# Designed miniproteins, single chains, continued (3): the designs that were tried, part 80

Each design is a single chain, and the fold is of that chain. pLDDT is the mean over its residues in the fold that is shown.

## One batch from the design tools (miniprotein)

Design m10771
Fold by ESMFold2-Fast:
Structure m10771 (fold): chain A 88 residues (1-88)
Amino acid sequence: KRASQEEIDKKQKELLEKSKELSEALKKDGKDELAEIVEKSKTYEEAYAAAIGVAVAVALGEKFSEETKKAYDGLVEAVNAVDAALYG
């Protein structure tokens, strides 16, 4: 059920755009360290790890704006889309 390479490449490109959106939102919230981690993620695996890092920060009581939460949801959707294309 692995998708075509063209579909995988498209989903990876969408993932990079969502990583950029989340990084910019995190910078606006003053979360520069988390923003840098997200901005440096260039692979599916790195973006997945960055998403987990943000989720852990939320669980530990870090405060995020609604804009950052929305951008985070977009990143999670993009990660899941790449996962589904690779392994679905």
Scores: mean pLDDT 78

Design m10772
Fold by ESMFold2-Fast:
Structure m10772 (fold): chain A 67 residues (1-67)
Amino acid sequence: MPRARVSESGGVTTLVVQAPDRAALDEAKRLGEEAGLEVILERGNTGVFRSRDSQAVREVASRFEPM
């Protein structure tokens, strides 16, 4: 299962997703893009997303396990 952490700073909410494999990260990316999140970093099976809509980020994060 992918794991997610949410943090807020300066009116921007950041979502960090650690996935067990690339396919799981690609699915997390699809969910984030559908919710309007910006993909700011991908490295291996880790993705970092941001939005100014904190509720949208939290709704995406709720589909994953907490980190």
Scores: mean pLDDT 83

Design m10773
Fold by ESMFold2-Fast:
Structure m10773 (fold): chain A 78 residues (1-78)
Amino acid sequence: SMEEEIDRLIRELGRLAIQNDYDLLDILSLSGLIFAAIRSGDKSQLDDARREAARLKAQYPQLGPLLDRLVRLAEEAA
């Protein structure tokens, strides 16, 4: 399911954060925004999730492809 794929991507991002000594709280914060957007279907919450993902992509460019995929799946699920 879409939700299972999103959960799997978030777990992969968390593992990469731990492996690279990145701030795991950044991934947990993004996870909260993604699931809030999906539950509400609200454009403003989806915009919040996009902004946070873009911020993290700028901070951790190597996470970019996974972050881009996560946002696309959240948009489809919302």
Scores: mean pLDDT 85

Design m10774
Fold by ESMFold2-Fast:
Structure m10774 (fold): chain A 94 residues (1-94)
Amino acid sequence: AARRARHEALAERGRRIVDSSLKTIADSQKLGVEKSRELGDLIAQNSEDLALAAMDALARATGEEGRVEAERLRERFQKGADEAKAAGDAALAA
């Protein structure tokens, strides 16, 4: 019972994190493309595990349409993570 309630709370939190992240990115579009990219990279760097958990929670909560959105977010996070890692590796090598 308690674990099921906790899982439902995590799914709700995951959906809110994803929605909040997308809103922040959308808001940053008004400030320019560079800020949107910076936010994407920051999300990828600091939230790969959290992003995967949130995407899984979203997919489970919203079904097939959620799975499609989760795959789009996964591709976006992976691209950002690859770019962020390359930038970090370059900075450490310098």
Scores: mean pLDDT 60

Design m10775
Fold by ESMFold2-Fast:
Structure m10775 (fold): chain A 90 residues (1-90)
Amino acid sequence: NREEVIRQLRENIAELERRIRRLESLGPGSSSDVDRTRRQLRDTQETLRLLERGDIDAVVEQERKALLAKGVPEEHVEIQTQALRDGLEE
């Protein structure tokens, strides 16, 4: 359900924040890894923000675009986005 997805996103955000702190402790050689992880953190925080305000349509559309960009067939995108919508609307 939506509450479970929100809980998982919050835990993922906490893990990404811990990863950034760990990478920063390794010094300048990890800067590109830090930048990539910070982008993942921002994207995850945006998804959480959309879910917390109940914008399920925006979350589903964001996931649809991400799957299509990865080259996932439209048939599988429809199944995955419908499953996400059903889970969020429980």
Scores: mean pLDDT 79

Design m10776
Fold by ESMFold2-Fast:
Structure m10776 (fold): chain A 101 residues (1-101)
Amino acid sequence: MSPLQKEVLKLLEELLEKEENEEIRKLAKELKELVEKEKDEVKLAVALAFVKFALESENPEVRKLALEKAIELLKTKDKEELEELSYESMIELLEKERELE
């Protein structure tokens, strides 16, 4: 297991320990399974960023969106699409956080 993969899994376990929302827990478990199979360091770095965003957000809707976007990004096979989708997903998360009180 790579150091980056290990870090993402550690943060996902921390999220699962404190998360009470069943839908978010389900998404975190799905993301964990995808991370355990992922070998692409860029995809792992993106997953780390989104998991960290979810951990730092107080809003469950933002946490849910962050995990959903991480799952979509890890399932993307095209590197160009991955970069564009990653950028768009981060903007969407920032906008969602601004909308929610």
Scores: mean pLDDT 80

Design m10777
Fold by ESMFold2-Fast:
Structure m10777 (fold): chain A 88 residues (1-88)
Amino acid sequence: SMEERLEELEEEVEKLYEEFLKNKDDVKKLKKIADQLRELEDEVTRLHQEAIKAGDRETARRAARLGMYIGSLLVLTVAHILVLEKEE
């Protein structure tokens, strides 16, 4: 179901947040986390669109909130990478 898919996505995001907290100074791991966050953002966007088409307003709202959270975490992860790599 869409709700089960949403719960799985929420669990994967929580796992990536824990990996982020453990690896804040590891550029290679942060880049992997950023790539995985982009993949999850794409999945959440697809689920949100599917929920809208199905008329499932609650699942659509929850997916939108998760998408915003993923976006925020992605911005934070990329900011850490940029600081560590020091681009000229």
Scores: mean pLDDT 87

Design m10778
Fold by ESMFold2-Fast:
Structure m10778 (fold): chain A 99 residues (1-99)
Amino acid sequence: SDKKKEQGKKLYDAAQKFSEVMLRLQRGEISAAEAAEQMKEVYESIKDLLNDNQQKIVQDAIDAMERLARGQSSLDDARQQVTRAMSSLHIAGVMYEAE
């Protein structure tokens, strides 16, 4: 259905926004706190499109970014969790387009 294709595109767009946030963070253009806030806004816009396991993966990435902002995690840990979240969002997008 057209609705499912639109929902899939929203999930692909969310993954791209996470990628852009990570790139800006790595370039020192934004703080880890600003990155976490931007990721939360993206997540709130798409969370109803995600199953419980996918929501947990995305939330874990946001939590890793907040820990980085507090000096309680490494950039590499945050990068790994965000990469996993982006992959999960791409998989969710494919699932919506297939239905």
Scores: mean pLDDT 88

Design m10779
Fold by ESMFold2-Fast:
Structure m10779 (fold): chain A 60 residues (1-60)
Amino acid sequence: SAAELAALGARMKQLVDEIFKLRKEAKATTDPEKQAELNKRIDELQAELDAVRARRLAVG
């Protein structure tokens, strides 16, 4: 549906923005432990983004 496509698009935009922000923070971090935690969070969000992208392709 158009509503589902719009919702998926909005979630993709939110995830892309959050990943971008966290990547910038990870690059700026001098603490290896904080960098590792940020990268873990980025990986989790990337997996969610991939799932949302797959769903959007499946529904048209």
Scores: mean pLDDT 87

Design m10780
Fold by ESMFold2-Fast:
Structure m10780 (fold): chain A 89 residues (1-89)
Amino acid sequence: PAPPEPVSPEQAEEAARRLQEGVSALPGVVSARATADAERGEVTLDVTVASESDIQGVYQQAARLHFEIARELGVEGRVSLSVRLSVAP
């Protein structure tokens, strides 16, 4: 497959911002932060969840939100999602 075309910094930052807002509202999420790397076409999401049992559900919802946001911004398939999950102590 061909590599995706680069996204603009504005598109990547908007995707990260919307993803952070959406994930922060999910049940079981204590905190969420998204950062964008437009040159690599990546959004990195750092999430702290209330318990280990929330990890799979939060990951699945984050992935879904990312795809919906990418479609809305016209960058579907051009921005990848990397998720880092931790559990609150």
Scores: mean pLDDT 81

Design m10781
Fold by ESMFold2-Fast:
Structure m10781 (fold): chain A 82 residues (1-82)
Amino acid sequence: TNNMIDNMNNNMDNADMNDRRMRDDDDRFRGLTNMGDRYDRIDRTRGDRYYRMRRDYDDRRDDNTDTMATNRGIGIDLRNRV
């Protein structure tokens, strides 16, 4: 319930999350004007958009890079991290 320490922690954590969102949104807009950056942004996007554009990104990456472990879904969790 009402606890000063808990309240401070929640407030700080929420502020950091909001700051991250705003930064990511700005990066996305930049990616729309730069093709190379656009593909990098898609890889960082959260599941909903990543899954929709994953095939397009994965197709091009599969052509240029060896995707043995990076996107196989084994031992790699990119949904929470970049």
Scores: mean pLDDT 47

Design m10782
Fold by ESMFold2-Fast:
Structure m10782 (fold): chain A 94 residues (1-94)
Amino acid sequence: MKEYIREIVLEGARNGVYAMLLKSLELYSGDKELAEKGIEIASEAAEFNRRMLEEAKEGTEEEAKKKAEESRKKSREAEEKMRELAKEIEEKAK
């Protein structure tokens, strides 16, 4: 149980770090729109993780494990999208 709750929390933190990296890239490229899109993706993933965490706290260990897996999948999808935006920002900064 506790291990799955921890995993959901760490996935949320990871997405936050990625959003901050995109914001940092904005300062060098000047592309505010792409950086803001990345922050929006991270915010959506964070809200999803928050819902998964609430559901995991109220459920069984099996349910908590399933919520941790759902959180991980969403976080990975968000990270991949943010990584694509980071590449686009870097290319425009040339």
Scores: mean pLDDT 72

Design m10783
Fold by ESMFold2-Fast:
Structure m10783 (fold): chain A 88 residues (1-88)
Amino acid sequence: DEERKRLGREITEKLREIYEELLADPSLSEEEVEKILKAASYLILKEIAKSLKLSEEQKELLKKLEEEFKKLPEELQKLAKEIAEKIK
C-alpha cells in the first residue's frame, strides 16, 4: 500500500507538470485540458491495473472511466494517449 501511495505521488507530480504545459497552450480551453488529464489518468491507471490485483469496486471504476474516455473527441483521445505514454 505504501508502494501504491509512492507511485500515486510520482504520477500526480508528472501530471501537474503536464497540466501546467497544457494550460499554457492557447489552442486548448480549460475544459479540454481537464478532459485530457482525466483521460490520461485513466490510461495510466489501466496500465498499472494490468500488474495489480484489483477489487470489484476498482474494476467498476475503470469500466466507468473507459466509457467516459470513449465519449471524448478522437483528437482529445490521441493527446491523452501521448501524455500517458510520456509518463511511462
Scores: mean pLDDT 75

Design m10784
Fold by ESMFold2-Fast:
Structure m10784 (fold): chain A 62 residues (1-62)
Amino acid sequence: SHLSVARALEHGAREAAAKGDYATAARSYRLASQEYEKAGDLARAEEMRRQAELMERLAQEA
């Protein structure tokens, strides 16, 4: 389901971020946002989008 795919992408994004791989984390959060949106979880989709924007800024500094 879109929800299970979204959760897997969110988990992967968190792991990438914890390792300092902000570019990979940003990509995974963007994909998680899209999958949460398809699942109808708009609040979680917005949270993933904000996390992606933060990761994108950190990737520019790394």
Scores: mean pLDDT 88

Design m10785
Fold by ESMFold2-Fast:
Structure m10785 (fold): chain A 75 residues (1-75)
Amino acid sequence: MKRFAIVIKAKPEKRDEVLQHALELAEKYGLEVLSVQVNGDTIVLLLRGTPEQAEKLAEDLKKIPGVLEVKVIEI
């Protein structure tokens, strides 16, 4: 298994909804959530899983209303 940082930029009015959906999608795809950090409109998820699980999460995150940017970093 690999560790990933997923950096999500969200509209401020949608930030909490985006965070909730992101956590639900991580659970759905079998990713382990190691930490969650929120700073203004930016959400950083530290996750453990496979590259395939992280890719599926990133693709679905881009479809959430209020998401402006998604960046995936393997650690």
Scores: mean pLDDT 86

Design m10786
Fold by ESMFold2-Fast:
Structure m10786 (fold): chain A 86 residues (1-86)
Amino acid sequence: APTPEQLELDVEKALILISLAVAMIDPTASPEEREVLRALGDAVNTLTDLEKVRQARDGLMKALSIPDEEERLAALRKLLAEVQAA
């Protein structure tokens, strides 16, 4: 049976992956933004630390709240690099 800690990690990962999926279907999302969101999903799936998953989710929510497409894409690229370095 999954441990409480493993279940919490799995739930937090699922929530961020759902947020990524919602962002990918947004009609204002560019092909470049969708590519970064897909790569970010792959990177998040490799995380084993709950705090790093929570930091990634916070970073994603902040980036997705940016109304300017170029600034949002830059924030998402920065987040991807940070998650890949984790």
Scores: mean pLDDT 82

Design m10787
Fold by ESMFold2-Fast:
Structure m10787 (fold): chain A 86 residues (1-86)
Amino acid sequence: MVTAEEAQALAEAVARLAAARAREAARTRPLSAAEIEEIARQAAEEAGARVVDVKVEELAPGVYRLTVTVEVGGVRATATITVTLE
């Protein structure tokens, strides 16, 4: 049985992993919001989480709000992280 706390921890881990990978990729090329979304989906897949939704919002040039909603064992959790690429 997956707890809400475990699902939340996984959502937060996926968001942090996606943010770290987006920052690394941005060192070699400019990233679009769509590319950040794809990085987040890949991070969730590697973590074994089902992606329910991924939202990427540009707050300012190089500053993005990433919101990831995942489902694990029928439990859904959402995590939000701000990613700065500059």
Scores: mean pLDDT 82

Design m10788
Fold by ESMFold2-Fast:
Structure m10788 (fold): chain A 116 residues (1-116)
Amino acid sequence: MKPSFDEAAGAAGAFLTRFLGGEVELSEEEEREWEEAIEWGLENLAEMSPGQQLTVLLGAAVLYYEKKDKEGLERVKKLAEELGFPEVAEFAEKILKGEEEEVLREMLRRIFRVAE
């Protein structure tokens, strides 16, 4: 099934919540479906709201960090630069350089505080 923009942003938000230490329990099937929703979201970013774009890009960066997918992280960095989210591009770059997980969590908390 093709996800909606809200489903892609929701899936990304769940991965972000889990990364920040929130309790998110997913079956292997649900995790795969949410991964597919995030991937579809990355292909459809231009038609999303800025808030949905930010959430999908950050969620994808966390997903690719957990998967150790360097190509995915480079894709997120490029898309973030093209859409004008330099903070997201910096976040993806720090993951690529092997930054510590707690530093990455603090960067995410800072990005979301500035977005309000």
Scores: mean pLDDT 79

Design m10789
Fold by ESMFold2-Fast:
Structure m10789 (fold): chain A 72 residues (1-72)
Amino acid sequence: SLVSDEAIDRRFAEFDLDGDGTITKEELKAHFEKYREVTDEEVDEWLAAFDKDGDGTITREELRAWLEEFYS
């Protein structure tokens, strides 16, 4: 795999500010706002790309699958 478990864990930790094992829209927006101004609409569009369950959260495995798709 082009993406190691350690790389996923580090990236997930950057987003998972509460340490609950999921990434929420609020955590995702807070992470992006460290680098640039983002709108709720931009975050929603990005979230929709991996939130297969439509519950408004991203799991570690969903993040891994997305990263592996983009690096392939």
Scores: mean pLDDT 68

Design m10790
Fold by ESMFold2-Fast:
Structure m10790 (fold): chain A 87 residues (1-87)
Amino acid sequence: SRVEVTRRAVEAYKKALNGQPLSELERLLAEYARLTDEILKVAYDYAVKNKEPITKEFFDKVIKDYGLEEKVERRKALEEQIRAALA
């Protein structure tokens, strides 16, 4: 499930930040969490600065305006790889 992928990704990311060795799957999960964090930080900073609610339309605009398309595409590719590894 998406919730389980998110939980595992956060755990793997914490292991990476603590310099712990990661399995192949944990490396994919940690990278997914890192990209998610980077995208959300940009969106959050923009929302706070402009006092705008965080909607899907808002996210789409931030992705385009800040050139985050490559990070979003990389995150989608990682999600597919993680789903395949967990199946």
Scores: mean pLDDT 79

Design m10791
Fold by ESMFold2-Fast:
Structure m10791 (fold): chain A 99 residues (1-99)
Amino acid sequence: SRELLLGELLESLRILRTGDEKEVEEAKKRIEEVMEKLGLSDESKEAVEKLVKYLEEYRRDPERVTRSFELTISDDGEITVEFRDLPPGQRPRPRPPPS
């Protein structure tokens, strides 16, 4: 089922941000399998791979995340990811110097 595969993809992407190291490696394998089963275009696969890298960076050092993302899935199953710079007021502020 296409809907089940898309749901599995989204859940695996969520695990990349929140899971332990073993869960992240299993989620990455699941993402690869789901992309092949969905028959995604090379462009959609590249978009997912960029999102995977972003989420792994977020998991390791959330304080250095300077961008948000928007994931769009079309009715035909094509996937696009857009990255936008976070406004200065939403970026992690440096800890004030000890006084």
Scores: mean pLDDT 76

Design m10792
Fold by ESMFold2-Fast:
Structure m10792 (fold): chain A 74 residues (1-74)
Amino acid sequence: MSDEEIKEIAEKAAKEAGAEQVKVDVEGDRVGVLARTSLDPEEVEKRIKELIEKELKERGVEAEVGVAVIPPLA
């Protein structure tokens, strides 16, 4: 699986978890997600991580997943 495919999976998972704005960086076997949400940032962060890890595992992809979620600008 390519880095581009991993990035698309991560973006899709983040949006499904309730992220409104998503930035995904893939660097080798490391996936970093930065998202903004009007929901609870801690809950969205947990959901994003769970969805990405599940999707990648089902596809046989080995990657380290890091997620950070921040609130919208005031």
Scores: mean pLDDT 79

Design m10793
Fold by ESMFold2-Fast:
Structure m10793 (fold): chain A 91 residues (1-91)
Amino acid sequence: MTYTVKLYDVETGKLIAEATAKTLDELVDKIRELIKIGSKYKKFRLEIDSTGSIPTIVALALLTIEEGEKAGYEVVSSEIKDNHITIDFAK
């Protein structure tokens, strides 16, 4: 089982960074790492692929939102489709 997280610059649409994780705990650490990288940008997008259950995916989305808010960002959009989480952040 492999999870992926990707960080995009919303203004340019460019992929800034990506990471893979084999466990949910590792995925959470990677999400925090990518948010720190994203803190250099006014707006960024995180995309997370997870093969978890619906409750797990919702919990991951909420955790990602909380970590972005702790970094001083507001959630401007959030979406969950087919185990894929997309969250757009802005300062």
Scores: mean pLDDT 83

Design m10794
Fold by ESMFold2-Fast:
Structure m10794 (fold): chain A 66 residues (1-66)
Amino acid sequence: MLGDSSEEIKELMEFMKKAGLVPESTPIDGVHDETAERVVRTFQRLAGLPVDGVLDEATIAALKKA
């Protein structure tokens, strides 16, 4: 069983909505779905990280510094 990333996904979604990079209508429910993957990829592009859509340690560390 892989680790639960619900809190990190919520933080990423809130950050992206606050930055105006994701529509305000986007739900913040911590579910890792296609919408969350797209948001992760967008954030990775902006942070200069490899764009793989995975909320890994490097992506989380970049989010926490933002």
Scores: mean pLDDT 69

Design m10795
Fold by ESMFold2-Fast:
Structure m10795 (fold): chain A 86 residues (1-86)
Amino acid sequence: LTAEYKALMAPVAEEMEPLLPSLPEEEALALTVERVRRAAAESDASPVVREIALLAAEGAEALAAGDEAAAREAAERIARLVEEAA
């Protein structure tokens, strides 16, 4: 699970790392979320790993919007998927 997730996220990290220092936090989050969603859609990773990546992006957007309930729900769903995959 963790290895597949890291492999899915590696292209996102590589694309974002040179951009992050120069971007406002809101723009950096929006671009990161967009790239995570693209990586999940194009990835050969298992459906569970892709769902975890999408939930992480949703949780990050919810936190930035001040929706703590939605962010917590996303985190709880990720925890459940990780536990079920172990």
Scores: mean pLDDT 78

Design m10796
Fold by ESMFold2-Fast:
Structure m10796 (fold): chain A 103 residues (1-103)
Amino acid sequence: SAVDQAKAYLREALRAAERALDAAVRDGDDVTAVSLATVISVLKRVLSNDKATTQQIKDTAQSSKDILTLLKKRAEEQGHLELARLLAEAVRYLDAAVAAADA
């Protein structure tokens, strides 16, 4: 189903976001770490909801993507290249989740 496919992409985004959180903590970027912890919490909540609609998944993926896109730009500007790479990976999976939810 569209829900199952979108949730599969959200699980990949969650894995990338968790790796990005580890990188942000290593870099001492507390602002990025707090924002990532919030995004991770929201993704986990939607993934645990067996009644999640395609619209709820799409809205969550889009809002998470917007946050992570800003954090990626910040990481690039600070030279935190591994953090930026992991954030880019999460953004790609969130884009895929939005597309799958719209199908």
Scores: mean pLDDT 91

Design m10797
Fold by ESMFold2-Fast:
Structure m10797 (fold): chain A 61 residues (1-61)
Amino acid sequence: GSLSPQQQANIAAAQPVLRLAHRALTELGLDPRTVGEIVRQAIADGLSLEELEARFREAAA
């Protein structure tokens, strides 16, 4: 079946988060578990993409 406009919007909204997570894995060398935990906490805390990126950098430091 076709995706609803809401489902399409949710997938589009996830794209920046997925891109940051991929960068954290490949460029910062973070493990998938750490990346997953940071993403989950960021969603729970209502963080912006900039704050999510900052948490990835802090975890890599």
Scores: mean pLDDT 76

Design m10798
Fold by ESMFold2-Fast:
Structure m10798 (fold): chain A 72 residues (1-72)
Amino acid sequence: MVVSLQEAAALAAAGKRIGIASSSTSPEALEAARQMLLDAGAPEVRVVQSPDLEAAAAKLLAEGADAVLVLE
């Protein structure tokens, strides 16, 4: 499931695994988003950087993420 930042934070607080798919987001912004979700309660936050966001999101879901946040 692809989600907004607000939904990702709510799912993290519920203990869900969150993936972050990014094409061009800065390393600082990616780390800030990852840390925010971990601080919210996510047991795991996995990041995949790829120019193909659809493939990155599909990979994260296939590898066990409960939801994916897409950052461009």
Scores: mean pLDDT 81

Design m10799
Fold by ESMFold2-Fast:
Structure m10799 (fold): chain A 97 residues (1-97)
Amino acid sequence: VVDTVISIIDEGIAKVRKASSRDELIETLTNTAKELESLAPSMDETRQRIVAALIDTLRSKVNELKANPNLSDIELVLMRQQVVMALREAKERLEEA
């Protein structure tokens, strides 16, 4: 299951990097969070906490995107970079757990 979760994170990173619009980014983050949420119960407690923290971060970023409908291209690039960083950090923590 951990390998499947890592694959979802890797897919999420790739999709976030390719997201050219606010709506695409919202969709990608929402779908990634849902996939992670469905698999979390199949992991040990330490990894469940890591995934829960990641889901909270992704949902927080979706809320930020929804609150800012007039997001600039520069702000979108920065948001994508922040999300990629969060996904990478979660992946590293899952691999070390």
Scores: mean pLDDT 85

Design m10800
Fold by ESMFold2-Fast:
Structure m10800 (fold): chain A 84 residues (1-84)
Amino acid sequence: ALPPLSEELQAKLDQIVTPAELERARQLVVEEAARLKLTLSSGEIDTLSREVVYLVKQSDVYGTPQEDFYIRMLIRSGLRGLKE
């Protein structure tokens, strides 16, 4: 299981991540988890969603048509780590 984010780290990520971007990432995490037949807690969904948005914002694909594909790829990688 992913550890919960500290309050300090959550506040930092909230300044970088918009509510709309977080909700979209959350929906994608839920969809990809369902495909892998994984059950995630709300905290695991929130943590992975924030991490994925943070990583994509630091990538060359942020704001491009490839953004959604890259987000899904990061989610699948994170979910494989949770399955192991």
Scores: mean pLDDT 74

Design m10801
Fold by ESMFold2-Fast:
Structure m10801 (fold): chain A 101 residues (1-101)
Amino acid sequence: SAAAARVAALEARIGELLSELGRATTDPSTTAEEIRRLTREILELVREVAAIDPARGAALARQVAGFLEGLADQMRRLGRPEEHVEVLLEAARELAALAAE
């Protein structure tokens, strides 16, 4: 269906952004603003999935929240700025709230 095709396209784009975020977190030149931009785009796309398919959107929100929490833990272990960790954890909390709706 057109809805299923749209969800698949959104999930593919979310996957691309998560990969980009993972690469960005390994780059010492990455700014908190870049992480914030990427996480906000991911949040918006997850909300679009939830608007089309609420159950799939909730499951995806939980999965992405867990991924962001894992990245935050990794950044703390690497001694990255606390602001970068805070941005990731804020986005994870927003996704967890979306999943609870």
Scores: mean pLDDT 89

Design m10802
Fold by ESMFold2-Fast:
Structure m10802 (fold): chain A 95 residues (1-95)
Amino acid sequence: SMKELKQVQIGLRLIAASTEALLRYRQTGDPRYEETAEVLLEVQKEFLKIKDKLSMEQLDRVAELVDRVEELIVHGTPEETLEAARELLEEVKKL
């Protein structure tokens, strides 16, 4: 189903974003990128527990927050990136 495809895509994107954050940590030496990677793996773990209970609208909201983290890893500051990853984790935990 379209919903199942979106669940799989979000899960894979979280792993990919964590990997990109680790790459940024290697490039910059800034520990906020290492913490961002750890937070994103925590998001993935929490998301996998609840993904089947989420509506399409809730999945779209999670995807929007993932989009923001992905953009900030490439174009944002370390502080903005970590803050966005933490916001994503808190939002997923509330679902």
Scores: mean pLDDT 91

Design m10803
Fold by ESMFold2-Fast:
Structure m10803 (fold): chain A 81 residues (1-81)
Amino acid sequence: STSEKIAIINEVLRERSKTLSPENRAYVEEAATILQIGLAEGLSFDEAVEIVRKMLEERKVSEEQKKLVEEFLEEVRRRLE
């Protein structure tokens, strides 16, 4: 269900936020928010991920920040399987 997917997103965000700087945490939190809104609006997980990737490209984030967000997305995907 959508609520179960959102719960997984929040769990992964909580776990990964423990070791992130405030600046890097903000990007992962924004990615989590985009995923949650997308799923609540009826988008698939992969469609919501595409919106996150577009946001990273438009914001011109660093390679490190992009890697942290992509690692977050992969962990969420793994737990949704």
Scores: mean pLDDT 87

Design m10804
Fold by ESMFold2-Fast:
Structure m10804 (fold): chain A 93 residues (1-93)
Amino acid sequence: DYRDKPFNLENARKAIEEFLVGKGYLTPEEAEKVIEALERMKPKTVGQLGIGLLLADYLFPEEYVEPVKKLRDFLSFAPQEEVDAFLEAITAP
């Protein structure tokens, strides 16, 4: 269960820029907004990240909301092997 795993912001930056942009889930501009939103959230665990993504409409200005929802949609609807690869990357020490 990834919920209690520590969130690594630097690894998340790389995974968002290289994996999510590389696979076409985000544009480079959307990736920058997602990374800025994560820097504001400062999630300590993947569970806290998940809560922040669910509350995006309440936590962020409009320009962050749609990019953050695209990350949420990736985690909810993308192939499980791609989600697992992303979660492994963002929790790596």
Scores: mean pLDDT 84

